# Designed miniproteins, single chains, continued (3), part 2

Each design is a single chain, and the fold is of that chain. pLDDT is the mean over its residues in the fold that is shown.

## One batch from the design tools (miniprotein)

Design m8040
Fold by ESMFold2-Fast:
Structure m8040 (fold): chain A 80 residues (1-80)
Amino acid sequence: NLEKAKELEKEAKKVEKSDPLKAAELYFQAGLEYYKAGDYEKAAEVFKKAAELAREAGDEHLYIASEMGAKEAEELYKKQ
């Protein structure tokens, strides 16, 4: 659902500086919604943001999950 993905991405941007972990969670959720909608380029972008913020916050599990999501979305984007 693109609408839900965009809303989650906007929410993440609002809290990115004040709460990086919450932003990472929201970017990860946005990535899942973009992925389900078939927007693999956007999914890869927001999963990468989630991974970076999760790494900064010290959340290893969210970092790994976000990295995996980004890799999968990138492969689908490159294969078209």
Scores: mean pLDDT 87

Design m8041
Fold by ESMFold2-Fast:
Structure m8041 (fold): chain A 55 residues (1-55)
Amino acid sequence: MSETVKLAALKEAKEMLEQGWSKEEALEHIRKNLEKDGFSEEEIEEVIKFIEENL
């Protein structure tokens, strides 16, 4: 997984939290977007872990 994808997803998660979304809702939204973009389950889990560690 690229650093750019992780940082973009983290930024989106932070923006969603600022808009009043729950952490769980933000993570679910990001997961669905990555699935749609064709990322593997392992790559998606790597991004979710990165977001959780940096929120």
Scores: mean pLDDT 83

Design m8042
Fold by ESMFold2-Fast:
Structure m8042 (fold): chain A 78 residues (1-78)
Amino acid sequence: AKELGEKGLELFKQKRYEEAIALYEEAIKQDPNNYESWVNLGLALLKQGRTGEAAYYLHKAVEIKGSEALTLAAKLLK
């Protein structure tokens, strides 16, 4: 899970959002409680203009970790 999240974040930084999404989806399958993967997936979807799907995944992150998920999302949206 940790290695998939790190590879996904690297792809996200390279603006390879489709590939990043695939790795974050695998990370969530391995560890559904990893709120960072839900946040990163939601933000990658936002970068693709898929706002409805992004809202769903960001809401799931908030259900897991509350305000910490929002803090991470705000930090990554800079």
Scores: mean pLDDT 80

Design m8043
Fold by ESMFold2-Fast:
Structure m8043 (fold): chain A 65 residues (1-65)
Amino acid sequence: MISREELDREVYLALVAMNVALAIKAGLSREEIRALAQSIVDKLPEEYREEALRFADELIDELLK
């Protein structure tokens, strides 16, 4: 079974991904989407921020190429 810490990590990554996807769907600029992702990541526990931001950047690069 998944640990509580791993579940929290997955929830935070899903939160960032959903917000990025919705911002793209809403037609925000790349800069606005990145700023939104950074704002969300900054509110996460510090141990998850680097991974969540990297995940957001990868998702933005994949969807907005």
Scores: mean pLDDT 82

Design m8044
Fold by ESMFold2-Fast:
Structure m8044 (fold): chain A 72 residues (1-72)
Amino acid sequence: EAEALAEAARAHARALGRAAGLSEEEIERLGELAGEAARAYAAGDEERARRLAREMEERFGERLREGLLAAA
């Protein structure tokens, strides 16, 4: 089910954001984007899924990488 996949993606993204030291607002936004991307992917909307994935990378990718490395 697309909604179950979206919730799993949202939960996973929120956990990564938390581990990387993002703020609660940033964690929620990252989760929302991940859930929407998963839902779009499940619906076969590859263009939307790619745009959402790019937005996540542009907004949070570097901070996630740096935060996770610092936490290790």
Scores: mean pLDDT 82

Design m8045
Fold by ESMFold2-Fast:
Formats: C-alpha cells, sequence, structure tokens
Structure m8045 (fold): chain A 67 residues (1-67)
C-alpha cells in the first residue's frame, strides 16, 4: 500500500513551507531587497538550515504582528 500517513505529513510540511515563503516575502518588505533575495536563494537551493528557517519564521511573525 501507499504511505498515506507519510503523504499527509509531507503535504502539511509542504503547506508550511509555502506559508513560510509568503511570510518571508512579507517580512522582507520591511527590509532591504538584498536580504529578501538572499533568503529566497537559500530557501530555493535547499540550503536553509533548521536554525535559519526558525529565524526566518520568527522574524516574519514579528514583522507581520508589527504591521
Amino acid sequence: GSHMISLEIAREIHEKFVQIEEDMIAAARAKTPEQLEEARKKFKEGKVSKEDMAAIIGEATLRIRAA
């Protein structure tokens, strides 16, 4: 059989990554274009570490709450 549980988990992770990307774009609106471009490049290249991801989420959340 297919890994239905793993597939659902993968979908949720993917949706969270899409949300993170959107939040990153929103957060970068208050920062320089260079920071947005670097964040996007690292994200798309899959070089974003768990620590960097947490930092991006935290910053995006903070900026969204402040806006």
Scores: mean pLDDT 58

Design m8046
Fold by ESMFold2-Fast:
Structure m8046 (fold): chain A 54 residues (1-54)
Amino acid sequence: KAMEYLRQAEKALAAGKYDEAKKLLQEAIREASKDKKRGVALIQHANQLLREIE
């Protein structure tokens, strides 16, 4: 589920929908935080994208 939010956020960024992308990136981070082993790389990537739009 976290990876799906990340993919949707990347599509929103490509479309210039920054508010939607920000919300999706925050959801991706929240879901990834529930999986301590697989979530680390996704959280890092999502935080990088958040900094791009903030």
Scores: mean pLDDT 77

Design m8047
Fold by ESMFold2-Fast:
Structure m8047 (fold): chain A 72 residues (1-72)
Amino acid sequence: SEEELIKEIEELIEELKKKYPELSADLDKLTQAIREKNFEEAEKILVRLLLRYPELEEELKRIGRLLHQLSQ
């Protein structure tokens, strides 16, 4: 369900914020875009994070896959 997907995305974002507090501002913007169903903005934020932090590729790709499911 949409609610379950949003919850899983939010849980993954919160875990990333705990591990990488320096990303909190960008991750909060990502959460806000998802909450507003602004999937274009959410994708832009996620792509920027992937380019800036390639070491987080696996975690960010998981969020991206769930976001893609949510946007369909």
Scores: mean pLDDT 84

Design m8048
Fold by ESMFold2-Fast:
Structure m8048 (fold): chain A 108 residues (1-108)
Amino acid sequence: SPLARFLERVNAIAARLAALGVPDDVVAEVAGTLGTLAVRLQELAATTDDPAAFRAAAEREIEEALARIRALLEASGAVSPAEIEAILREARDMARELAAELLAERQA
């Protein structure tokens, strides 16, 4: 399942953040932000008939979630700017892959 793969990758990000010394409450909030993003992408895929409108809405939801994650990680002080960028790139790739898979499932 695309959702199951996404959630496994969320768990991998959470483990990486914990290893970097990010506080447990911040790790939980990052994981929660990504989980909420997955729910929103599924709702958009279920309710949006136009693929172009879906892609535009999905990209907005992804960038809003990533902006929140950036703010959480910067405020924690536990993660270097380079590590924040690496985590955000991985999260963006994961979310875009989920969005593409959800769109493909709808068009099948």
Scores: mean pLDDT 89

Design m8049
Fold by ESMFold2-Fast:
Structure m8049 (fold): chain A 83 residues (1-83)
Amino acid sequence: SPERTIILELKKAVDKAENGVLTYEEMIEAVRKAAEKYGKLSEEEIQFIIDRLKEVAEKNGGVLTYQEAVDAVRKALEEIKKK
């Protein structure tokens, strides 16, 4: 599923990050890697997920915890399913 694929890449990214937080750039990279592996997300859907992560990161000084990133991805994917 896209959710499992993205969450796995986010987990790999956070395990390499200092203090268990992801920068906006690290989040973009993880989501794009996951989208390539999954192979079924459109560019519009990928960008929508990235934009949701960016909104949360901006509220938190440019970083996300793993749990915040997971929650943002889940909400973005639910909105995509609604379309």
Scores: mean pLDDT 81

Design m8050
Fold by ESMFold2-Fast:
Structure m8050 (fold): chain A 87 residues (1-87)
Amino acid sequence: MEELREELKKLVDELAKKLIEHGFSPEQVQALKDYLMRLAERLTPEEQERAIERLKEIMGKEDFDEILAGLSRLVAEMERAVAEREK
């Protein structure tokens, strides 16, 4: 679990750097990073592995608009997974 968490954190940090480069404020990016990590801690190992795979795909995009669209979808998927389990 520690290894999976560290991989996710690294990808979120890399995403944060890209967001800042494209004009997002450091405060907005830090809030998003904190939110993503809180969601991730509530996921199962299998869901965390899927989130890591999705983040790698998103980070591989050259078009920033595709990165934003992918991130929005990932957040929605993570929120849904947590909500369905917590009822």
Scores: mean pLDDT 79

Design m8051
Fold by ESMFold2-Fast:
Structure m8051 (fold): chain A 68 residues (1-68)
Amino acid sequence: MEEALRRLREKITELVKKYIDESKEPLSVAEIFEKMRPAALEYARELGVAPSVAEILLAEAITEQLAK
């Protein structure tokens, strides 16, 4: 269980970093969240983690990446 949560966090963080790095214009947290949500939910499904946990981890990753 802990291993699945760790892998999900790593996958979501990498996904968000890649998306932000490839973006040429500033995006809001809400825009990034909506665009990345389907991929984050798919990773959660593959790893057997609840969708709500994936959404929390996605919001955290986006906020952390944009805070700098």
Scores: mean pLDDT 79

Design m8052
Fold by ESMFold2-Fast:
Structure m8052 (fold): chain A 75 residues (1-75)
Amino acid sequence: KKELVKKIMEEMKKKATEVADEGEEKGLSAKEIIEKVIEEIKKFLEEAIKKYPDLKEELEKEVNELIKLYEDRLK
């Protein structure tokens, strides 16, 4: 169970990095890139919860911490 949460979080972080790299290549501002990354993370969380509803609480805690790190970069 904990191992599955780790794998989901690793895939989410990989996707976030891909979105950030794509935004940078397209010439988006740092703020626009971070906003797109947060949006993608939230969508990934929603889909993950649909597949693994028993992991909802753990995934929400991990994702909220990750989003907070990105939001801090907006300031």
Scores: mean pLDDT 80

Design m8053
Fold by ESMFold2-Fast:
Structure m8053 (fold): chain A 50 residues (1-50)
Amino acid sequence: SMSEREELARQVGEQYKELQKLRADPNADPEKIKEQWKRLVALAEELNSL
């Protein structure tokens, strides 16, 4: 079974991939990109606090 750290690291990776997809899409809503970035930062800070 995965540790909390491993599970959270996987989530960070998944959120990063979604952010990159949004950034690559010329039709993406800029506000969605900003919100996704903020979510990724918060999740990465949570991982760093473990």
Scores: mean pLDDT 82

Design m8054
Fold by ESMFold2-Fast:
Structure m8054 (fold): chain A 65 residues (1-65)
Amino acid sequence: SELAEQYIKLARHYLDEGKYEEAVKAFEKALEIDPDNPEAYRLLAEVYRKMGKEEEAEEALKRSQ
């Protein structure tokens, strides 16, 4: 979905700016539109890891595989 891709781009921009909570919300929006997106789950895992949320990062990583 083009809309899901736009949310992923927005989430990457937030991640690059260190706006981790905003990045999580944008990735969640992308996954609401396209739930089968391994790339979005991998990036969400990276965001959670940067936030120190190891458990949430592991769950996101499992869904990326």
Scores: mean pLDDT 85

Design m8055
Fold by ESMFold2-Fast:
Structure m8055 (fold): chain A 74 residues (1-74)
Amino acid sequence: KKLEEVKKKLEEEKEKIKKLVEEGKLEEAKKLLIEFHKEALENYVEIVLEYEGFSEEEKKEALELAREILEKAL
């Protein structure tokens, strides 16, 4: 279910980014890639925590950590 939705979104974003690169719109492609990585990481953390049955507090801590990692990576 969730993996199937993520896979579909990943394929769609992949095609969109490839098309922008082929058209020479490198700056636009870079912006989309960054946005996608942020969303993907947040969704991944949420999915993993839901599956493992962590508490809501533990989920919030994991999402905060993911946010900090993304901020440092940028």
Scores: mean pLDDT 67

Design m8056
Fold by ESMFold2-Fast:
Structure m8056 (fold): chain A 78 residues (1-78)
Amino acid sequence: DWEEKIKRAQELAEKLLDPSISEEEREKLKEELEKLVAELKAKMDELMAGDEESRKKAEELHEKLTKKQAEKYKEELA
């Protein structure tokens, strides 16, 4: 269920936007998100090997997940 993993990664990225969590918990969430992103990347590689439609969707999804993760990182700095 790659889309379930995508939703989970998105959820983790959003949780990381919460500055109220401890630094320890933030680190754990970040690591879990990175693991999910890596697994999704492997899945996206398969999709990108497919048709053009699947390739575009995989790229958009990857960008969305990456942006969420990066924004969370900035929130942590603030």
Scores: mean pLDDT 68

Design m8057
Fold by ESMFold2-Fast:
Structure m8057 (fold): chain A 62 residues (1-62)
Amino acid sequence: MSFVEGGKAAFDAGRYEAAVKAYEEALKQDPNNREAWKGLGEAYDKMGEHEKAKEYYEKAKE
């Protein structure tokens, strides 16, 4: 029901670009949502964007 739930569902389905979009919407609502930052990192890592994934993982830790 949340954008984070939508992002996780898209990620599990292998729709990584859709997962990114859902997590970005979650962060517009709550920029401190660590689940959304972690989800962005995981989605970008799966798409081969390892440098972007690293930046999002760092934000998820803070």
Scores: mean pLDDT 81

Design m8058
Fold by ESMFold2-Fast:
Structure m8058 (fold): chain A 71 residues (1-71)
Amino acid sequence: SAEEHLAKGEELFNQGRFEEAVEHYRRAIELDPNNARAHLLLGAALSQLGRTDEAAVWEAKAREIDPSLFP
């Protein structure tokens, strides 16, 4: 499920395994395209990899889906 891929991605992110976290976050988005948290976490992982232009795109999508994630 999308939530299972989010959980796996978060575990990998916490281990510093950002490329693998990106893979799981992308799978979560494929399963649930309106999951704002998945878009936000994908952006965060891409930012950790120095892929800042890509990160900004996914963060913008997260903001469009759920602006409340950005205080």
Scores: mean pLDDT 84

Design m8059
Fold by ESMFold2-Fast:
Structure m8059 (fold): chain A 71 residues (1-71)
Amino acid sequence: NVDELQEELAKLVEEFQEKLENTDDLKKKKELIDEFLKKVRDLLKKYGIYSDEEIEEALETLRKKLDEYLK
């Protein structure tokens, strides 16, 4: 169910943003990004509505954007 996936993704995003805002260490911020992307991948695979290729492309784009934010 796409609606359930979107709700779970929104919760992951809020949790990630809260942790990121409470973290001043750059190394720890990078670790939080890695953890967040892993959780997003696991969630998208659980729902099975996207192909593995679509998931990896989306995660690569998101990683690049988050890494740029930390520069």
Scores: mean pLDDT 81

Design m8060
Fold by ESMFold2-Fast:
Structure m8060 (fold): chain A 82 residues (1-82)
Amino acid sequence: SLLEKGKEYYEKGKYEEAIKLLESIENKDAETYVLLGKAYYKLGDYKKAEEAYQKALDIDPKNKEALEGLVELAMKEIQEAV
């Protein structure tokens, strides 16, 4: 699947390739948005990471990985603001 290939790119540190592949997926599920959020986070694009995690929560409000990702982003925002 495209999601599985996206995970493979992410695991190999090919974050830009992972994002390009994952964004090409039509009718993305929560897991796809979580992986997009993680990949954007690795590239330092925290705003796009937050947007992706929020979209995962719009699909699955109890998505544990998306909630954890938003907590991690909030902690980074606090650290950068100080």
Scores: mean pLDDT 85

Design m8061
Fold by ESMFold2-Fast:
Structure m8061 (fold): chain A 111 residues (1-111)
Amino acid sequence: LPPAVLDDGLARGILALSEEQREAVVERAAAGLVAAGAAEADRPRVRALVAEALEHLVEAARASLAGDDEAAAAHQARAVAALAEAARLAGISPEQAANLFFAALQEAIEA
């Protein structure tokens, strides 16, 4: 995905996620990537990459709300890179991996 500017609503939703909700995002997105084609041996790496992407997205949301657009863009780029590597392990496109990740994220925000 090209780096997108987080809107304030999405950024606030991301920052409001509990630890349990963040864990649910990671588990759901990792399960989706494994179901898409990642080898079972790669499951811990896929999970770690999804967790890395979420941590960078949380920091991007924090920076965006603080008006630090440079830091927000840098963290978004790192999240995108982690999702692209997860996509490679699953044998799917970066866009498909991002769709799985953001679907899991949106479900957690709405819960």
Scores: mean pLDDT 84

Design m8062
Fold by ESMFold2-Fast:
Structure m8062 (fold): chain A 69 residues (1-69)
Amino acid sequence: DAARAEVLAAARAVRDHPEDEGLIDALAELAVRRGLSEEEVRAALREAGASPEAIERVLAALRRARAAA
């Protein structure tokens, strides 16, 4: 569906640019808006082929975004 496609596109962008803080934060904000769990975000990043380091950076950003929401 459109929501899944959007999340996977953002996850692939993080995979390709794992040091890009803007892409990491964009995926975290998207996950908050869609009500995704950490496990769902981790699964999408693993499906996209993101490194374990990139996955942990996104999860840290997700926790920060949830604290700000």
Scores: mean pLDDT 84

Design m8064
Fold by ESMFold2-Fast:
Structure m8064 (fold): chain A 74 residues (1-74)
Amino acid sequence: MEAEIAAATERAGEALRRYHNAKTKEEAEAALAELIAAVERVVALEAEASGDEALAAELRAALAERAAAWRARV
């Protein structure tokens, strides 16, 4: 479990670095989509580790709201 969370966190970091290094809007949008997917995976794994499905749903909803805000800026 922790190894999977660490791997997903590393992917999120890589996507964030690609986002900051993006030279075009399309590259930024692709990197942002990967970042959002990686963060959603970390949240899902953390919720599974806690055994709390309600927490998982709440965190996914919060991430969807943040993702919409991020997309509005790209």
Scores: mean pLDDT 75

Design m8065
Fold by ESMFold2-Fast:
Structure m8065 (fold): chain A 59 residues (1-59)
Amino acid sequence: SLLEEARKILEEISKIMKDPSITPEQAINKLEELRKKAKHPVVKKIIDSAIEQFKKQLE
Protein backbone atom coordinates (compact mmCIF):
# COMPACT_ATOMS: atom_id res chain seq x y z
CA SER A 1 0.00 0.00 0.00
CA LEU A 2 2.66 2.54 1.02
CA LEU A 3 4.98 1.55 -1.85
CA GLU A 4 2.12 1.73 -4.39
CA GLU A 5 1.10 5.18 -3.07
CA ALA A 6 4.72 6.38 -3.21
CA ARG A 7 5.12 5.07 -6.79
CA LYS A 8 1.95 6.82 -8.01
CA ILE A 9 2.83 10.09 -6.24
CA LEU A 10 6.40 10.05 -7.62
CA GLU A 11 5.02 9.52 -11.15
CA GLU A 12 2.62 12.47 -10.69
CA ILE A 13 5.40 14.69 -9.27
CA SER A 14 7.65 13.71 -12.21
CA LYS A 15 4.93 14.69 -14.70
CA ILE A 16 4.45 18.06 -13.01
CA MET A 17 8.21 18.75 -12.83
CA LYS A 18 8.79 17.82 -16.50
CA ASP A 19 5.86 19.84 -17.90
CA PRO A 20 7.31 23.04 -19.44
CA SER A 21 3.82 24.58 -19.87
CA ILE A 22 3.18 24.69 -16.11
CA THR A 23 4.22 27.77 -14.10
CA PRO A 24 5.88 27.27 -10.68
CA GLU A 25 2.67 28.59 -9.04
CA GLN A 26 0.54 26.05 -10.94
CA ALA A 27 2.99 23.26 -10.04
CA ILE A 28 2.77 24.18 -6.33
CA ASN A 29 -1.05 24.13 -6.51
CA LYS A 30 -1.05 20.67 -8.13
CA LEU A 31 1.43 19.37 -5.53
CA GLU A 32 -0.73 20.75 -2.68
CA GLU A 33 -3.69 18.78 -4.09
CA LEU A 34 -1.55 15.61 -4.19
CA ARG A 35 -0.54 16.27 -0.56
CA LYS A 36 -4.23 16.38 0.47
CA LYS A 37 -4.80 12.99 -1.20
CA ALA A 38 -1.65 11.38 0.30
CA LYS A 39 -2.25 9.17 3.36
CA HIS A 40 1.29 8.29 4.49
CA PRO A 41 3.48 10.93 6.25
CA VAL A 42 6.62 9.89 4.32
CA VAL A 43 4.80 10.48 1.01
CA LYS A 44 3.65 13.91 2.22
CA LYS A 45 7.30 14.77 2.99
CA ILE A 46 8.30 13.82 -0.58
CA ILE A 47 5.61 16.20 -1.90
CA ASP A 48 6.75 18.93 0.54
CA SER A 49 10.30 18.65 -0.87
CA ALA A 50 8.99 19.14 -4.42
CA ILE A 51 6.93 22.17 -3.31
CA GLU A 52 10.05 23.74 -1.73
CA GLN A 53 11.99 23.28 -5.00
CA PHE A 54 9.30 25.22 -6.91
CA LYS A 55 9.13 27.92 -4.22
CA LYS A 56 12.85 28.57 -4.73
CA GLN A 57 12.14 29.16 -8.44
CA LEU A 58 9.75 32.00 -7.43
CA GLU A 59 12.60 33.91 -5.72
Scores: mean pLDDT 79

Design m8066
Fold by ESMFold2-Fast:
Structure m8066 (fold): chain A 58 residues (1-58)
Amino acid sequence: SDLVLKAVASVAPSEWLPALLPLAERLPGEHHLQARRAVLESKSVEEAVAALERLAAE
């Protein structure tokens, strides 16, 4: 748990982008491009996940 928490707190875009970009590609239609942009523009993994969840709910 401590190692995971430190990893999350210290995550650079290069660490989480490879995991989250494929999830953006699973969204239908033009939401793929919007989701990818939102992930790339996010400054944290939490922001990126929240953006993907919002777009997936539409």
Scores: mean pLDDT 64

Design m8067
Fold by ESMFold2-Fast:
Structure m8067 (fold): chain A 53 residues (1-53)
Amino acid sequence: MYSKEEIEKEIQEALDLMSIAVFKLASAEEQKADAIPSGLSDEAKAEVAKIKA
C-alpha cells in the first residue's frame, strides 16, 4: 500500500523518467537527421548526403 506522499513521489519519478526518455529520443532524432539513413542503397545515401550538405 502507498501513502499519498509515496504516490506523489512515484508520479514525479515517472514524469522525470518520461522527460529523460523524450530528451534522449529528441537527441537521437537530431543525430538521425544529420546521419545518412542506413536502409538506403549507396547511390541513395550519396544523394541524401548532397541534399544535407
Scores: mean pLDDT 65

Design m8068
Fold by ESMFold2-Fast:
Structure m8068 (fold): chain A 77 residues (1-77)
Amino acid sequence: MKEKIDEEIDKLLEEASRAINAGDTERAQEVAKKLEELVKKYPDNAKAHFYLASVYRALGETEKADEYLAKAKKILA
């Protein structure tokens, strides 16, 4: 189960990266919402928090990116 969730998180980051490169802000925001659902379901998953931070940073939502990055660092500490 845990390995499958990591694969899903990786897939979501790839989808977000493709959307951002294409200028598809709506698709990138949709992927960010899916990552938010995963961090709510798996609050101790540092990878999900880190990837969500990366997506928000790319979308220019720096405050949200910093919040999720801080949460990821706390999980890894």
Scores: mean pLDDT 80

Design m8069
Fold by ESMFold2-Fast:
Structure m8069 (fold): chain A 65 residues (1-65)
Amino acid sequence: DLDRELAKGLILIAGSVYGVKVTVEERDGELVVTIEALDPETNRRLAELIRRTGKNMGLEVRVEF
């Protein structure tokens, strides 16, 4: 599925740009993204970006910290 692979790539790039470790997994047809950051503002911004990317691509995305 090109949309899922593209979404994973975009999410990993976003983490890299923010200097944050991000892990993406597929569970039960959902993309689960784990954000490992200590800064609450960075976590919030990155989570918003990830959720918006998923919504725009019609994919179910869950963000975990």
Scores: mean pLDDT 79

Design m8070
Fold by ESMFold2-Fast:
Structure m8070 (fold): chain A 68 residues (1-68)
Amino acid sequence: SLDEEVELTLAAMLLSLAKIAYQRGKKDEAVELLKEAIDILRRVIDRYGSPEAQALLEEAEKLLEELK
């Protein structure tokens, strides 16, 4: 569905931006981007049961754990 595709794309972009922020030492910015991505991914999983969203959520949560 369009909503699923749009939200999944947005979450993937936010995760990529979070990785860039983290790599550049901007941990606070990375955390905020990860939180936004996680919120979107949880909604996509809840509504659509997306395996792609589950994989991205796992990656985002692991990166968040690395931020201290």
Scores: mean pLDDT 86

Design m8071
Fold by ESMFold2-Fast:
Structure m8071 (fold): chain A 68 residues (1-68)
Amino acid sequence: SKEEIIEEIKKVGEELIEELKRRGAPEEYIQRVEKGHENLIKLAETLSEEEAKLLLQLFKQEKRRILE
C-alpha cells in the first residue's frame, strides 16, 4: 500500500541519518538532511502509489551512493 511505502521511506531516512551521525557528520549537515527527508515524505504523500514506489527505489539508490 502507499502507507507501507511511506513508512519504508521514513525508515530508510532514519537509517541514513543514524549512519551519518555514527560517521561524525556535522550537526548542520544532519539538520539539512533531516529537513530534506521531511520534504521527501511530504512529496511522497502527494504522489500515486506507483510514483511513491519509484521515489522509494531512487532514495534507496541515493542512500547506497552516499554511504559507499
Scores: mean pLDDT 85

Design m8072
Fold by ESMFold2-Fast:
Structure m8072 (fold): chain A 60 residues (1-60)
Amino acid sequence: ERVELQKEATRLYEEAIKNRDKAPEALEHAEQAISAVANGDFEKAREHLEKAKEALEKAK
């Protein structure tokens, strides 16, 4: 689970960097997801991953 969440967070982080001008909130949530995974808080990591996805989806 940790490895899978870490890969997903990294993927969203890279996508958020590309869309930084349109969705700065996505980058913020992706960073928070990475931190949550590192701290073992998988519940918060999932919440932030979902919010990052929503922000990217709305920004396109």
Scores: mean pLDDT 78

Design m8073
Fold by ESMFold2-Fast:
Structure m8073 (fold): chain A 68 residues (1-68)
Amino acid sequence: SVEEFREIAEDVLRRVSRYLDPETLAALRARVEEILRRLEAGEISEEEALTLLARAVEEAAAAQAAAA
């Protein structure tokens, strides 16, 4: 469900907030909101949303490394 995905995303964001700088975290939050919007609109499945979340986290970590 969208609610289950939101809870998973919120948990992920809480964990990575300890490691990501505020700018990178803000960009990741924006990507999560777009994934949620697409999921709520029925444009993607829950499986696709989870895959996109994992990719977004990986890209956020890479962006932070590149910005350092």
Scores: mean pLDDT 84

Design m8074
Fold by ESMFold2-Fast:
Structure m8074 (fold): chain A 59 residues (1-59)
Amino acid sequence: EAAILATVTAALAAAASTLSAAQLALATAIAIALLKALGISAAVLAQIAATAAAILAAL
């Protein structure tokens, strides 16, 4: 779980430097839906959503 959280957080940070806020929001929604389908825990999904919201707020 920690490895997935770290990987997704790094990917979101990298995407934020190249994508618009709207594109980053869409990419985040797709990533969360895919991770949920893979059976990732609700706690990790909530942490990813919070991280994405913080990145979007900083844009």
Scores: mean pLDDT 75

Design m8075
Fold by ESMFold2-Fast:
Structure m8075 (fold): chain A 55 residues (1-55)
Amino acid sequence: MAPLSEEEKLKVIKAVGKALETVGPLEAIRKAAEELAEEDPELSERVRAALDAAT
């Protein structure tokens, strides 16, 4: 699988960081993926696939 671009990494980091203000880390990643689905559905699916593979 190709690595995330620097722009994609920044989007994920910002979305997760914001969600961490209100929820735990796993839930923050899920919320970040849902938020990213509107702007970058491919990135959102990659984040979800990575979570599924890690669990």
Scores: mean pLDDT 71

Design m8076
Fold by ESMFold2-Fast:
Structure m8076 (fold): chain A 74 residues (1-74)
Amino acid sequence: SREKGEEYEKLGEEAEKKGDYKSAAEYYREAARHYREAGDTESAARALQKSVNALLKGGDDESLEALQRELEGP
């Protein structure tokens, strides 16, 4: 649901504040999945962008490549 997407987005923001960019990226990706399941493609795209930004800060190239493929998928 959108509400569950919002909860995961908050968890991502909290992890990011602690410098845990890997966990932040994972939470943002979960948020995006819940938004997509709810039909909220705009919020899903926003959450995926936050995940990309977190991975860039954390230097996780492999996870970033996987996420970029997900962004370009239907």
Scores: mean pLDDT 78

Design m8077
Fold by ESMFold2-Fast:
Structure m8077 (fold): chain A 68 residues (1-68)
Amino acid sequence: SSTRERIQQLVRSTTDKLVEAIEKGDMKEYEKILEQLRKELRSLGVPEDRIEELIEKLKAMGKTLKEQ
């Protein structure tokens, strides 16, 4: 569905932005990117439990990258 494709595009775009924020050491931008993703997913009708699952996966990735 178009919604599924849009969610996948948002996740990929968000991942790229999170990597850039981590590389710059900009943790304020990192948090802003995650909050913007939450808002966009809510506007697409994604359930809150699914939003939090996606955010937690992205945070786990960010933690791994920050520790390197």
Scores: mean pLDDT 79

Design m8078
Fold by ESMFold2-Fast:
Structure m8078 (fold): chain A 100 residues (1-100)
Amino acid sequence: SNAAQEAIKAADEAVEAARRALLTGSPEDVQKAIELAKKARELSEKAREEGYTPVAEAIDRGADAILKAAQAVLEGRFDEASRYVDEAAKAVIEAIRLAK
């Protein structure tokens, strides 16, 4: 449960960083979103080790969506990036639901 909650928190922070990157378009904000998404993946592996596989899978989908959003921002494809951020946010909501 603790590892699952830590992974959810990291993924939520990654979504917020990605939303900031969408607003600013700055490489620095994009890099922060990438770093937080990678941290969420590392924490999701611990959740998987504790038997929270559905939570870990949802967090991994969210992190993948943030990494795709980051690439889209760097390429100036803000509409595509916005859709990926929305998918990441939905994945975090699903992870919260599955952690109960």
Scores: mean pLDDT 89

